# Ledger of designs, part 9: designed miniproteins, single chains, continued (4)

Each design is a single chain, and the fold is of that chain. pLDDT is the mean over its residues in the fold that is shown.

## One batch from the design tools (miniprotein)

Design m12280
Fold by ESMFold2-Fast:
Structure m12280 (fold): chain A 62 residues (1-62)
Amino acid sequence: GSSREGGRAGQRAGEAGASAREAGRIGNLTSKDDPEKGGEAAERLAAEGLSAAAAGGIAGMG
């Protein structure tokens, strides 16, 4: 999938109530087929103060 599609999928998952980790996993699975990397990246972003939607969107882009 594309980075844009992954970013949007991650953002939407976070908006729907997924945790930052789960949103990042969903997004990165869509873009790069690497959910573990996406989940870890989203958790780091959330620890820095980002919402689950923002963290999932950024991590979902790859």
Scores: mean pLDDT 85

Design m12281
Fold by ESMFold2-Fast:
Structure m12281 (fold): chain A 86 residues (1-86)
Amino acid sequence: EEEKLKEEARKKYDEKVEEIMKEYGISVSQYVAAQILAANPIDPASDRELAEVLGISVGQLRALRKRIEEAKKEVEEELKKKLEEL
């Protein structure tokens, strides 16, 4: 079922993101706060401000984003393959 495959993909993505955050020593609350600041429709937070909220360097923030994007692509590719098999 499509819904079940999408649910499994969401869980896999969440697990990968949690592992990445844990590796960088970032709490879930810090990450959520950073996402809210980054998503501000009027004045989105700069990389410097986001790095400060997360307690990491700007370079580490960029590396973190790259790892999360790679995890997203991996999960999306796996989901696409499974959906094509339905």
Scores: mean pLDDT 78

Design m12282
Fold by ESMFold2-Fast:
Structure m12282 (fold): chain A 90 residues (1-90)
Amino acid sequence: ITEPWELPLEKASTLKVGQTVYALDYDSEKKEYIVRKATIKEIRETPSGEKEFLLEYENGKKIWRGRSKLSLTEEEAKQKAEAANKYRQQ
């Protein structure tokens, strides 16, 4: 059963510039989603009150992500990658 989920506004407010997070990226050579370590470089708030995070991957690539697209732990990110890869195999 799914627990009631709401926008993580309070949890997002605890994240800071310089914080390490984990995000999914698709590896075209391996043909699967992989977990990438990223650092928060900037935090902005949209007019709707949602927060967006500028992530910098170890290779220097920068991307804007919402809170739902990042994970605080490598283990959670790996579980998301496994689910995404399993979905692609159907």
Scores: mean pLDDT 70

Design m12283
Fold by ESMFold2-Fast:
Structure m12283 (fold): chain A 61 residues (1-61)
Amino acid sequence: MAQQLLTRAKELDARFRQLEAQAEALKASGPGNENEAEDLYLDARLLHVEAAEQRKSAEDA
């Protein structure tokens, strides 16, 4: 049970890292990409929260 939750958290963390890297690249590459980068940061934040919830459930189970 806990192992599956930890695996899910790892998958969500990988997606979170990808979105954050993409958002950072967009911010760095163009003067008008701030809104798109912020949208990606928000999506990444939601994945990060979900990953944290999966880890907490695994540790508290």
Scores: mean pLDDT 78

Design m12284
Fold by ESMFold2-Fast:
Structure m12284 (fold): chain A 72 residues (1-72)
Amino acid sequence: DQQYQKVYDQQYPVAYDSSKRKLDSGTITRDQMRQLADSNKKSVPTFKKMGDIKRAAILQASSDGINDALSS
C-alpha cells in the first residue's frame, strides 16, 4: 500500500502533464486517449493479483492522469 501510493504519486503528474501536452498538440486524439485510459484501468486488478504493485500503480496513475487531462 505505501509502495503503491508512492509510485502512484510520482507517476500521476507525469501522466497528466504528458497527456495534456499530447492533447494540446493534437499528437493523439481524445478517443485514442480514452481507449488508453480504459485499457490501463482494466489491467490494474490483474497486476494487483500478480503482486506487481509498481505496475498496478503506474497503470492507475496513467489512467487517472489521462482522464483528468481529458476533463480539463
Scores: mean pLDDT 86

Design m12285
Fold by ESMFold2-Fast:
Structure m12285 (fold): chain A 77 residues (1-77)
Amino acid sequence: DSGLSLEEVEEKLREEIPALVEKEKDAITAELGVDPAAVSAEAIAEAILEALRLIAEHGASAAEEALALVRERVRAA
């Protein structure tokens, strides 16, 4: 069912994540404790893609570090 390579998953996420973030920006920023008016959907998408790359490279054990990275990047934007 999900027989995609890591590279194919990354390419698909690069296309899907920006659209998802644009639609779900308010929900994502609420989860991260950030004002949706203070950060762009593009900045959130970039942070999520970077976090997903960390998880892909280092496995599920990197999830906490990836979440911290998303929060830091979104707050800085």
Scores: mean pLDDT 73

Design m12286
Fold by ESMFold2-Fast:
Structure m12286 (fold): chain A 97 residues (1-97)
Amino acid sequence: LSEEARAFLRWLASPEGRAALQSAMNADKKYFSEEAFIAFLTSPQAVPQLSLPVARSTFKALDIAGDGYILTSQLRAVLAAYGLRTDEDFSTIELVE
């Protein structure tokens, strides 16, 4: 996983990143498609805003199952695996299972 992808995951684990993720997912969504996630990563609201190749590699790293979808539970597991101990914060999001 690239350092740019790790920087994005650290931002995603921050209060600002968590709020942006919650907003992007809308209340009834428990997953991201590849297209929706790349759009989120390349949006001007994302910090750092990722290039398409880095966004794709980030999605691949978060898509543990290789299905082209990321569940919020899978995202939590990947953040924990990469040493971002914010899964307890993510558990306050109603969209996590």
Scores: mean pLDDT 62

Design m12287
Fold by ESMFold2-Fast:
Structure m12287 (fold): chain A 87 residues (1-87)
Amino acid sequence: LAAKREEVEALLEKAKATTDDAEALKLAEEAFEILREIAAKLPPAKATAYVLRGIGYLREAEITGKGKEAAIKVAKLAKEALDELEA
């Protein structure tokens, strides 16, 4: 879990620092893959809820072009899922 937490925190910092929405969208996609891996370890109902929220953020970014906002939201969601898994 420590390695996943470091990956998520690194992605969140990159997302906050980027000024390129296209770069940020790639960071959002990377954060979503980490979210998927974490969510797979949660009970099915919670796993589904986290994945659907992540999909929602990514789809909003595709429509609006706001990749930075999506990357920050997905990275925070992955951190939230990690905190729940570690509780």
Scores: mean pLDDT 82

Design m12288
Fold by ESMFold2-Fast:
Structure m12288 (fold): chain A 70 residues (1-70)
Amino acid sequence: MFEEKIISLANKLRPYDPELADEIIEAAKRKDYREVMEIAGVLATRYRDDPEVAKIAEEIEKIARQALLE
């Protein structure tokens, strides 16, 4: 379930950064939620001035953090 949510959100990032979006999708498929959280942090930093991208990156990081606790 976490993978599906992360992949859905990452697909919304493709128009902004297809390379990092694909890296998040691949990490999520491997259930490497620590990697997902790290990449989402990079996106939030790189696109700090884009509120839409920052919001999506923050949500991905939140979901990945929840997955790490289970």
Scores: mean pLDDT 84

Design m12289
Fold by ESMFold2-Fast:
Structure m12289 (fold): chain A 99 residues (1-99)
Amino acid sequence: DKRLKVAEAINELGFDASNRELAEKAGVSVPTASEYKKELLERRKKNEEIVREAIEKTGNEEEALREAAKRFAEEHGIPYLPEIEERLKPLVEEVVKEL
């Protein structure tokens, strides 16, 4: 899956990496890397927005994680599962450090 290869390249190089560097790392064309980078960046921004709103509402990292996980589950039409909290925990910790 070309999308997965681009996601792995972003995990290693970061979102600041050029489309060319991501294309070389993922083994895809530059236009393909650009398209998937944009899609993944939009999903990342949406998740960060959910996390920031949860932090603003709760004022507490643990409660913010639970609120963010609840909002994420509602947004994606999935049940609230502990795995959502585990997936969002690093993002909550990162956003809290930047505040």
Scores: mean pLDDT 77

Design m12290
Fold by ESMFold2-Fast:
Structure m12290 (fold): chain A 80 residues (1-80)
Amino acid sequence: SEDEITKLNAYLRSLGIFSDVSDPAQREAASQEISEKLRLPQEFVDKQIQLVLAGRIKILDFIRDVEVQDGIKLIKKAVK
């Protein structure tokens, strides 16, 4: 929904990302910036953004999925 897109954009601003995911021309840039900031595969980020835009998942599900991937990487860094 448009409400979930607005919430996704707000989450991106909290990460220092100012791309607008409601603009199709900016979605690739947003996906790339999230991938770089959170060190997640761009393909994974792109799929999750598309699921939010299609109303298949809520922004809270997106944030949770992203945080789980970040948490796994933090554990791997601590064990090295």
Scores: mean pLDDT 71

Design m12291
Fold by ESMFold2-Fast:
Structure m12291 (fold): chain A 123 residues (1-123)
Amino acid sequence: MKARVLLGSMDPEEAERVREQLESDPRFRERFEITTVITNEGLLNAVKTEDFDVIILLVSGKDDIDEALETLKWIKENSDVPILVLASNLSEEDLEKLREIADKVVEWPTSVEELYEAIESLL
């Protein structure tokens, strides 16, 4: 049975890169079913209306870290689904803030093996 993964990113191009890396390995295609959302409203609505086994949130140094933290806090208050943050070009201070709320933080880009292991560790 495939695990349901919600992939949230405010950058459609970065969301596509994550999805392409996930689809590049047959293990991902056989193990995971991925739903992608590219707006904060879409992310919050998907969390409320659908059942997911893990949520992946892509957070970039281009994003407002305080907005990302608010989104993570909202998900934690409204859902028991574990959250994996894929962090790109962030300071160690911002990474520590994300680690306080998220179940796991992995630097992006990463290997397919590290990403697979990170997702499996939360299931």
Scores: mean pLDDT 81

Design m12292
Fold by ESMFold2-Fast:
Structure m12292 (fold): chain A 66 residues (1-66)
Amino acid sequence: MSESEKAVKETGTELQIVAALTDAGLSDITEKNVEQALQQMVKQGLLSQQTADDLIKKAKEVIKKR
């Protein structure tokens, strides 16, 4: 509902995506690379599957608006 909250959440999501890609050794922000990086973090125990699924959905929205 708040525009300020939405902006903060979007920035946080982008930073999380970049961190996941960097950890996985990936440079390109593509839907496939983001999904692979987040699933790898789940396998490493750094993220829960639910959190990864939520981030993948948000990442798809961020990539589409790009």
Scores: mean pLDDT 66

Design m12293
Fold by ESMFold2-Fast:
Structure m12293 (fold): chain A 74 residues (1-74)
Amino acid sequence: SMELKEEIVKEAVKVFEEALKKGESHEKALQKAVLKAMNLMVERGIHDRAVRSEVIHEIMLRMGGKELPVPPPP
C-alpha cells in the first residue's frame, strides 16, 4: 500500500540522516538506508519484487539529492 511504502521510505531517511550525523560518508549512509528499507520490507511481508524495486528507486532518487547541499555562493 502507499502508506506502508511511505513509512518504509521515512524510516530509511532516518537511518540516512543518523549515519550522516555520526560522520559516515554519504555513500555509506545511503547504503545503510537501502538495507534498512529492504529489511523492513521483508519483516512486513512485502515479497513483490516490483514493489521492492520501486521503493529502492525512490530512496535512491530522494537521498541522492540530499548528499550534497548547495553551499551559499561566495
Scores: mean pLDDT 74

Design m12294
Fold by ESMFold2-Fast:
Structure m12294 (fold): chain A 94 residues (1-94)
Amino acid sequence: MEEKELKEKAEKEAFEATKRAIELTKKLFEAKKKNASDEELLELNRELAEATEKILEVGKIIPLPKSVLEGAELLLKFAKEEVERLEKKLKEEE
């Protein structure tokens, strides 16, 4: 089990995914403040869902703090709910 390199790679991926989730959250707040299009908000929420899913996926390989995993799970839930809401709204838009 030459797991050391796999762990180092997973730790780097977890850090990068966490950094991306934070930046995407910041962009979402700024986009909402600027009354960005529903299409832009949908794209940002899809990217946030992807980043948070990656944190949870690497958390299966390496031990991440419970608070990080719970935070990622909560952000993923909110991002997915917003994606569904925005997709429905855009389909109703003529």
Scores: mean pLDDT 81

Design m12295
Fold by ESMFold2-Fast:
Structure m12295 (fold): chain A 113 residues (1-113)
Amino acid sequence: MEERIEEARARLREVAQKLADYFGKEFEITERVVEADGKTFVVLRVEFKEDGIIVTLVYSVEDGRLVAGAVGKKRLSDDGTIEAVPKEVQQEIADKLEELGLDPATVQGLKDF
């Protein structure tokens, strides 16, 4: 299991790096391991600091693939709330994630917001 978690983390970091390289922006990665319903997930959060855009990717260790994604915008206001990302930017991120192996149904969900 540990080796599979490290492999999943490496794959997610590669996807995040390719996404960041595509947009030409500096980013910060936060990683965590989550267990739910008897499955292990690696969750990777990519923050594009200049825009406050956050891309969250979820990899299923058991399924060996990306199973979920989300795109949001962090507003550094006094309350720390998250704003919606402009639809055009969200669609561009979703399209790139599809190219990088995100499930088409999850990609469509990202585009519909």
Scores: mean pLDDT 68

Design m12296
Fold by ESMFold2-Fast:
Structure m12296 (fold): chain A 96 residues (1-96)
Amino acid sequence: EDKKIIEETAEELLKVAEESIEKNLSYEEALSKLGATFEKGLSKIKDEELREKLRVAGLPLVEEIAKAAAAKDLEKAREKVEELKRRMLEVVEEEK
């Protein structure tokens, strides 16, 4: 379940990054939307300790996705979403 939540959250983050590029959003606007999407995903994680570890692991990458979106660099945004997904899945696997 947690792995599925992470995968779905990564898919939604990529969608928001693509929409932010299409709408020519600023870094602050993109970060706000990406941050809200990330927190919505985390809210589905039942374990409070795991949720906080995932927040700490993912938040710097959410900021990098927002920077890539503001720069209109879709390939870099995709790379950072994939890195975020990988890092979050690693945290879940370590917390077996």
Scores: mean pLDDT 86

Design m12297
Fold by ESMFold2-Fast:
Structure m12297 (fold): chain A 63 residues (1-63)
Amino acid sequence: GPVIDGMRKKMTDLHTRYNDLTSQSNSYFSQGNIDMSNSLMSQANSVKTEMDKVGDELAGLIG
């Protein structure tokens, strides 16, 4: 239904954000820019927390 479809889209969008942030963090780490790498990883961890929350909400609707 529309609620589950919306949550699946939100999860896809969060996965994209997480992957972009972790890729950028890894790139900066490889360049020796540890401060930028750590900042981006902190942002990625925040997105991961949102993903876990959406996943739990989705599981509650499907299960």
Scores: mean pLDDT 87

Design m12298
Fold by ESMFold2-Fast:
Structure m12298 (fold): chain A 95 residues (1-95)
Amino acid sequence: MEEAKRFEEEAKRKVKELEEEAKRLEILGGSYEALSRMAESVAKIASHDPEAKEKLLELARELEEKAREYREKARELEEEAKRLEEEAKEKLEKL
């Protein structure tokens, strides 16, 4: 019974760490998305400089791609946290 308690506490700790990391990555994704929108807005102002406009649009695409990557990683960590929680419950029921 004491082993079950330690296992439950360890599982809860790991789940919390994964959830916190997922939340941090989601915030980063939102930040990159905001930066992408700013780059697009600046590109509209630079309409009289085709080279500057093209570079800003490329930057906006790169930032949007990074935002997507961070959000995908956040989702994967949330799924892993959920899986660990379910596995911990199953092991506790078998003890």
Scores: mean pLDDT 82

Design m12299
Fold by ESMFold2-Fast:
Structure m12299 (fold): chain A 93 residues (1-93)
Amino acid sequence: MKAIDELIETTVNSIKKGEPLESILEKLDSLPLPTYEALATKGLLKLVLVETYKRYGKISKDNVLEVLEERLRRTSNPFLREVYEKLIEYLKK
């Protein structure tokens, strides 16, 4: 739980600061991953960031929110929904 929240908060903080994709990915790779759920969350965060960059050529709060809201509409997977909903909540703070 705590490791997943740290992954999400680190990602959101970097997006809000306008950090480049490579910098955000390096920060995620530096965080300790004590569980398979944390590893899965990291993979999902990387996937969302890379998809956002491919679609828009940059990482921004609005671009990431658009990708997350689209992915949330397409999935019924409880784990994916929880991660996307937390990301959206933290981005809108």
Scores: mean pLDDT 82

Design m12300
Fold by ESMFold2-Fast:
Structure m12300 (fold): chain A 65 residues (1-65)
Amino acid sequence: LPPVLSEEMAKEVAERTNEKLKELGIDAEVKVENGELVVTAKTSEQFMLAMEIASEEAKKLLEEK
């Protein structure tokens, strides 16, 4: 994930990622702590999937204009 996101962008990425994780049935969660995205999951595979989805959502927000 990009290390420099505005707090609003980080929250939006976390929200979108958590919604997608719930839709896909992935047991993982993304939170915003001190302006950083933090991922928690029960398995390494779910953690990696959550990180990938969060990275994709962040890229979409950065590429929108």
Scores: mean pLDDT 76

Design m12301
Fold by ESMFold2-Fast:
Structure m12301 (fold): chain A 82 residues (1-82)
Amino acid sequence: MSLEEAEELLKKYDPERYKSLEKPLSQDEVSKLVAEMIILSAAEDQSKPEVRKKLELLKAYILVYNAKQGIVLPDIPVPPSK
């Protein structure tokens, strides 16, 4: 996903969250975002279009936020390889 694709996706499906990118997130907002990512990644059926769409929007948000604010938000947690 390119930065341009991420911005267009957010504008179309989550314009309120896109507007919030003008300001850096608080620690509480970052914690909520990480919790949302964990919940979605742990969802029983990730093949559901609604779950995939929410994950895609979160990835787009992280990409655009990092580019605009210069802050690195964590990727979706994966178990460590052996």
Scores: mean pLDDT 66

Design m12302
Fold by ESMFold2-Fast:
Order: C-alpha cells, then structure tokens, then sequence
Structure m12302 (fold): chain A 77 residues (1-77)
C-alpha cells in the first residue's frame, strides 16, 4: 500500500516537472526525491530539498509552484 502510493505520487510528480519544462533527467530526480520522502515519512524535508534542487534550473516562483502541485498530489493520495 505505502509502496503503491509512493510510486503513483512519484509518477505524477515527474509529470508535473516535465509539464513545467524541466528535462527528463531532472524530473526523474524529483520523482525519486518524492518517493523516498514518502517511504521514509520525511516528506516535509523531501519537499524542501526538491525546492532547493529545482531553484538551480527554474526561478524560485516556478519551483514553488511545482512543489505546491506535488504537495497537493501527496495530500490527495
């Protein structure tokens, strides 16, 4: 159950990153971070790390929007 939720949320998070214009490689790293955060019950820390990582590739505003969409996906799971 937890594994299935983590995988589904990771796949949706990858899609959010790709739709925001990030590369496949960057989107895959975002997905891995989300999956690991859920599996380790450290999602708040994972989302903070993802935001900092994304700010190397996109503006702070875009990174915040991506993280907010990922947070909504997690809350619905």
Amino acid sequence: MKEEIAEKVAEESKKVALEAGLSEEVAEKVALGVKTGILQDEIEKALESIKLFLEKYVSSEVAEKIVEEIKKIIEKA
Scores: mean pLDDT 82

Design m12303
Fold by ESMFold2-Fast:
Structure m12303 (fold): chain A 95 residues (1-95)
Amino acid sequence: MINNVLVEITKDEVKTEVKPEGEEVVAEVKEGDYLLRVDEPISAEEAEALAIGAANYLVQNKELKRVVLTVVVDDSEEAVKKALEEFKKRFNAYK
């Protein structure tokens, strides 16, 4: 099942949006943002790993205000949401 996923990561918060196939997630990119886009379908587990990598990239690059991740995930909506909640727990635990 294809889901379009948006993850917005700042130093203070993580925002996520999950939309089913046929509905677009729209990433608005501003000055100080870094956009990571993956057009090839990945698993929910791979999406969690990529979000962790994106958060680490933000922490290592002091000039960045936000990292925006857009991915296509071939998994159930429940699996995607679970993976993103696990990412948020990790982010908040080590912040």
Scores: mean pLDDT 79

Design m12304
Fold by ESMFold2-Fast:
Formats: C-alpha cells, structure tokens, sequence
Structure m12304 (fold): chain A 84 residues (1-84)
C-alpha cells in the first residue's frame, strides 16, 4: 500500500493542475481500463477512492500516460497478492 501511494504521488506531482472536468475524465478512464482487465467493481471503487484522495491532496491530475502507468501498477499489485 505505502509503495503504491508513493508511486501515485510521483505520477501526480508530474501531472496537470486539478479541475473538476479533468478529475471526472481521469476517474472514468481508470474505471474503464480496470474493468477491461477484469477487475471487480468493488476493487475498482477502492482503487478509484485511493486515486481521488491522492489527486485532491496534491491538487493535480494524471495525464493519459500516467493513468496507464497507474493502472499497470495496480494490476501488478493485485496479481502479486493473488499469488501469495
């Protein structure tokens, strides 16, 4: 959890200024990508909440490339937890 939060923070620090429209667009893209990868709606809600909190804390949003990196980090984390 802490390692993922740090990666999210680094991605957001290099992101764009926070706006309501950019926030909603980023959250929708994250939900879509995770759903396409077969992540459950319950897990998606938790992941989206983590991202929203980090985004609001830093006042920034991820761009498209950063969102894709974030989703890959989350998928790797979920896969590693299932293998343990």
Amino acid sequence: MEEISEEIRELLENGEPLSKEAEEEALEKIRKLLKEKGVSEEEIDIIVEIYRNAMELLGRVMNEEQIEKFVELILKYLEERKKE
Scores: mean pLDDT 75

Design m12305
Fold by ESMFold2-Fast:
Structure m12305 (fold): chain A 93 residues (1-93)
Amino acid sequence: MKATVNVTVEPGHTATVTVEVDLEAFRAGGKVTISNGPVTSFRIEEKDGKAYITVDVKAGEVTITIEAPNLGEVKVTVSDPEKAKIEVKLEKP
């Protein structure tokens, strides 16, 4: 399964995007791809049965792609939803 998260941040603003996925699905061959775009940092944190992929972005467009077997539920959170738009697409194999 593949989750594509398209992030658009308004000029002059920054945002933090966090993608939560099941930890066992992520450990079973999870891959994270971040497109060319104004990314300032990223980290992956594993806790409480979840993998948290956190990406800090400046103004512009960034695509975060997460691919894992049996990915299941994907939860996306943004620090400033008034200044950053998120579009999430889930693709079955």
Scores: mean pLDDT 81

Design m12306
Fold by ESMFold2-Fast:
Structure m12306 (fold): chain A 79 residues (1-79)
Amino acid sequence: SEFEELKKKAESLREELNKIPQYKDEVDRIIKLIESRFKNEEEKLKNIYNALTFLMEQYRKDVENIKKLLEEIKKLLEE
């Protein structure tokens, strides 16, 4: 079932994001907001998956930016 596959992907994303302390409260807040706004289970799941995917993409960009800054600092210290 496409619904069950999407649910598994959403749960996996939620688990990964919950391991990031800065995002834990925001993830719960977003999920509760979506659950309050949509009555249909399929629409709730789609919106949760989209929101969690967006947060994960932002986190990955932030991690890459931090890595780049750390490499630049390392180069400055090695001079």
Scores: mean pLDDT 79

Design m12307
Fold by ESMFold2-Fast:
Structure m12307 (fold): chain A 61 residues (1-61)
Amino acid sequence: SAGEEGARAGEAAGPEGGRGAREALDKNDHSGAGIAGAMSGKEAGNEEAKRLGTEAALRGS
């Protein structure tokens, strides 16, 4: 799912990003999981995680 891909991208940005994305998935919020991954990637300066999280969120829409 797009949310699960976002969660993986968040984990690549670090534990905090992965945590937020997984929490969103636990609430069945697939779009939120992708957004959490993208936000974590942006904050950490991890361009790959930011890109993957954003794409996952868009596909989940």
Scores: mean pLDDT 61

Design m12308
Fold by ESMFold2-Fast:
Structure m12308 (fold): chain A 78 residues (1-78)
Amino acid sequence: NIDEAIELVRESLEALKKGDYDKAIELVKQAREVASDHPEVVALLDEAIEAIKKGDRQKAIFYLEGALSLLEYIKKQE
């Protein structure tokens, strides 16, 4: 469900902004599973997980914002 994926990505961004990196990774992994039928979204979420694991908060936020924009675009096409 695209709405669930959007919500999970938004929650992961909030977790990152609060410094809750483990929670952010958990939420991104859930979003990845929910959005598994959209490979372009999955690719952005995988890049976000890698950035979080490397401690690159700015890069992680950038990829999550990219995934969110793409998910919102896909929703408008439905």
Scores: mean pLDDT 88

Design m12309
Fold by ESMFold2-Fast:
Structure m12309 (fold): chain A 54 residues (1-54)
Amino acid sequence: MPREEPSVTDVGRILRLLGDNLENPNEANQAKLAELMAKMRAVDAADKAAGRAP
């Protein structure tokens, strides 16, 4: 069964983290952003490995 709260609350949370990083671009916040980027790339790599089409 699908879940409620699909993107609105999730997007808000991400934007909040991005805003914090823009205000305080220190190594800790940059590390968090790098983690997110790494996860996105991992998902993309997994998608290619699975042979899934967009």
Scores: mean pLDDT 61

Design m12310
Fold by ESMFold2-Fast:
Structure m12310 (fold): chain A 112 residues (1-112)
Amino acid sequence: SKKEEVKKLIEEFRERVRSLAEQLKAGADPLQVVNEIAEVLLEFSKRVEEILKDDPEKAKQLRDAIERAGAEILFIAVLYENDPSITPEDAAQRIEEVIDRFYEEAKKIIEE
């Protein structure tokens, strides 16, 4: 069903962002990681619109949730760049918390 397809896509998105957060812990360039997360967010948004083409209201709710998660991740990146007390592990953990909240919200949207 379309609902199952969107659920699998949300799980795929969560795992991809978590993988990028793990790369940050492993010493990857923070700017590169943030840019890759932005690309993942853009790809996910486009794929959701294609799957939910016949349900524009749910597509909008999911896009709004993606935009909120993206804004929070960008804020974490800005804090990490400007606050030397924030470790790569702290930044990665905060990103993971954002994506976990997104995952729970997105699942509720698609299930009603």
Scores: mean pLDDT 83

Design m12311
Fold by ESMFold2-Fast:
Structure m12311 (fold): chain A 68 residues (1-68)
Amino acid sequence: SAAAALAALRRAAELYREGRVEEAEDLALLTVSVYKEALQKHKAEVERLLEPLPEEVREKALAILNSP
């Protein structure tokens, strides 16, 4: 569900703040890939939740989300 996916993205930001950079990146990219269709309806919220992550990770996640 979108709610579960958004919760996972919040967790990714938390992992990044804890210095668990690789785990945060992996979780963010996996979540966007698996829940892409559900998250496409919540793009603005996804963008806000990804904001704490490194620019490269945000770009990759948004590219996945915005692909057809």
Scores: mean pLDDT 84

Design m12312
Fold by ESMFold2-Fast:
Formats: structure tokens, C-alpha cells, sequence
Structure m12312 (fold): chain A 93 residues (1-93)
């Protein structure tokens, strides 16, 4: 589940088309999760990864670049994925 979720998120970060397709897929799933309904494990992990990326963005806006970089490093370590850290750090440049 985690590997598949990471691959989908990375693809969405690198491609506008993949991002649009992922966002359309996730819209009804975000509503189901908010209502406490069960969603597929891969989709649940994708939403969790995107929520962490949103928190990194909030840290950048409220606490600055250094706080965002610390959250990116912690997140990449948790996921075991260096590629997502490189993409997110580049986005903050």
C-alpha cells in the first residue's frame, strides 16, 4: 500500500495531468474519510501523504523555510523515501 501510494503522489507532483486525475479520484474519498467511512488502504495512505505535504506547506507559511525542511526530513525518514524529500525541497526553492 505505502509503495503504491508513494508512486502515485510522486507522479502527481511531477505531472499536471497525473495531479488532476489524482485530485478528481481523491475528492469523493476525502468526503468519505471526513464522514468516518472506510476507504481503500492505498487511497487512505495517499490522503495521509498529501495531508503531511499540506502540513509542511503550513509550516513554511507560518514558521519559515527551516521548519518546513525539518518536517520534510522527518517525513522522508518515516516513509523511507528520499525522492519525495528532493521534490518537496526543490518546490521550496
Amino acid sequence: ARKEALERVVAALESVEANEELMERLAPLRRKRAAGEEIPPVDAEILRILDEIQQIGQAYLTQGKEAALEKIDAFAKELGATEIAEILKKALE
Scores: mean pLDDT 75

Design m12313
Fold by ESMFold2-Fast:
Structure m12313 (fold): chain A 86 residues (1-86)
Amino acid sequence: DPQALEQQRREQLAKKGRELHDKIMALMSDLADRAESGKLTKQEQEQLRNQLLDIYNEELEQLKKNNAPEKNLKAIENGIQLVKNA
């Protein structure tokens, strides 16, 4: 059933999105603690930027692979540009 396979792909994408969100939240919490203690380095800030870019690029690839609507692709592309301009 093609619809069952499409639903499974959507569920996998949603699960991956939740896992990526949890990783971002954990990383942001750790970085906030380090910033408050004055231990956040420029290298760690660049590492965060790179990790966020990797997350957005992975989501963009998954959306393209699953033939997501153009508006969803544009939303992720806008997120990438915001991270690059920060």
Scores: mean pLDDT 72

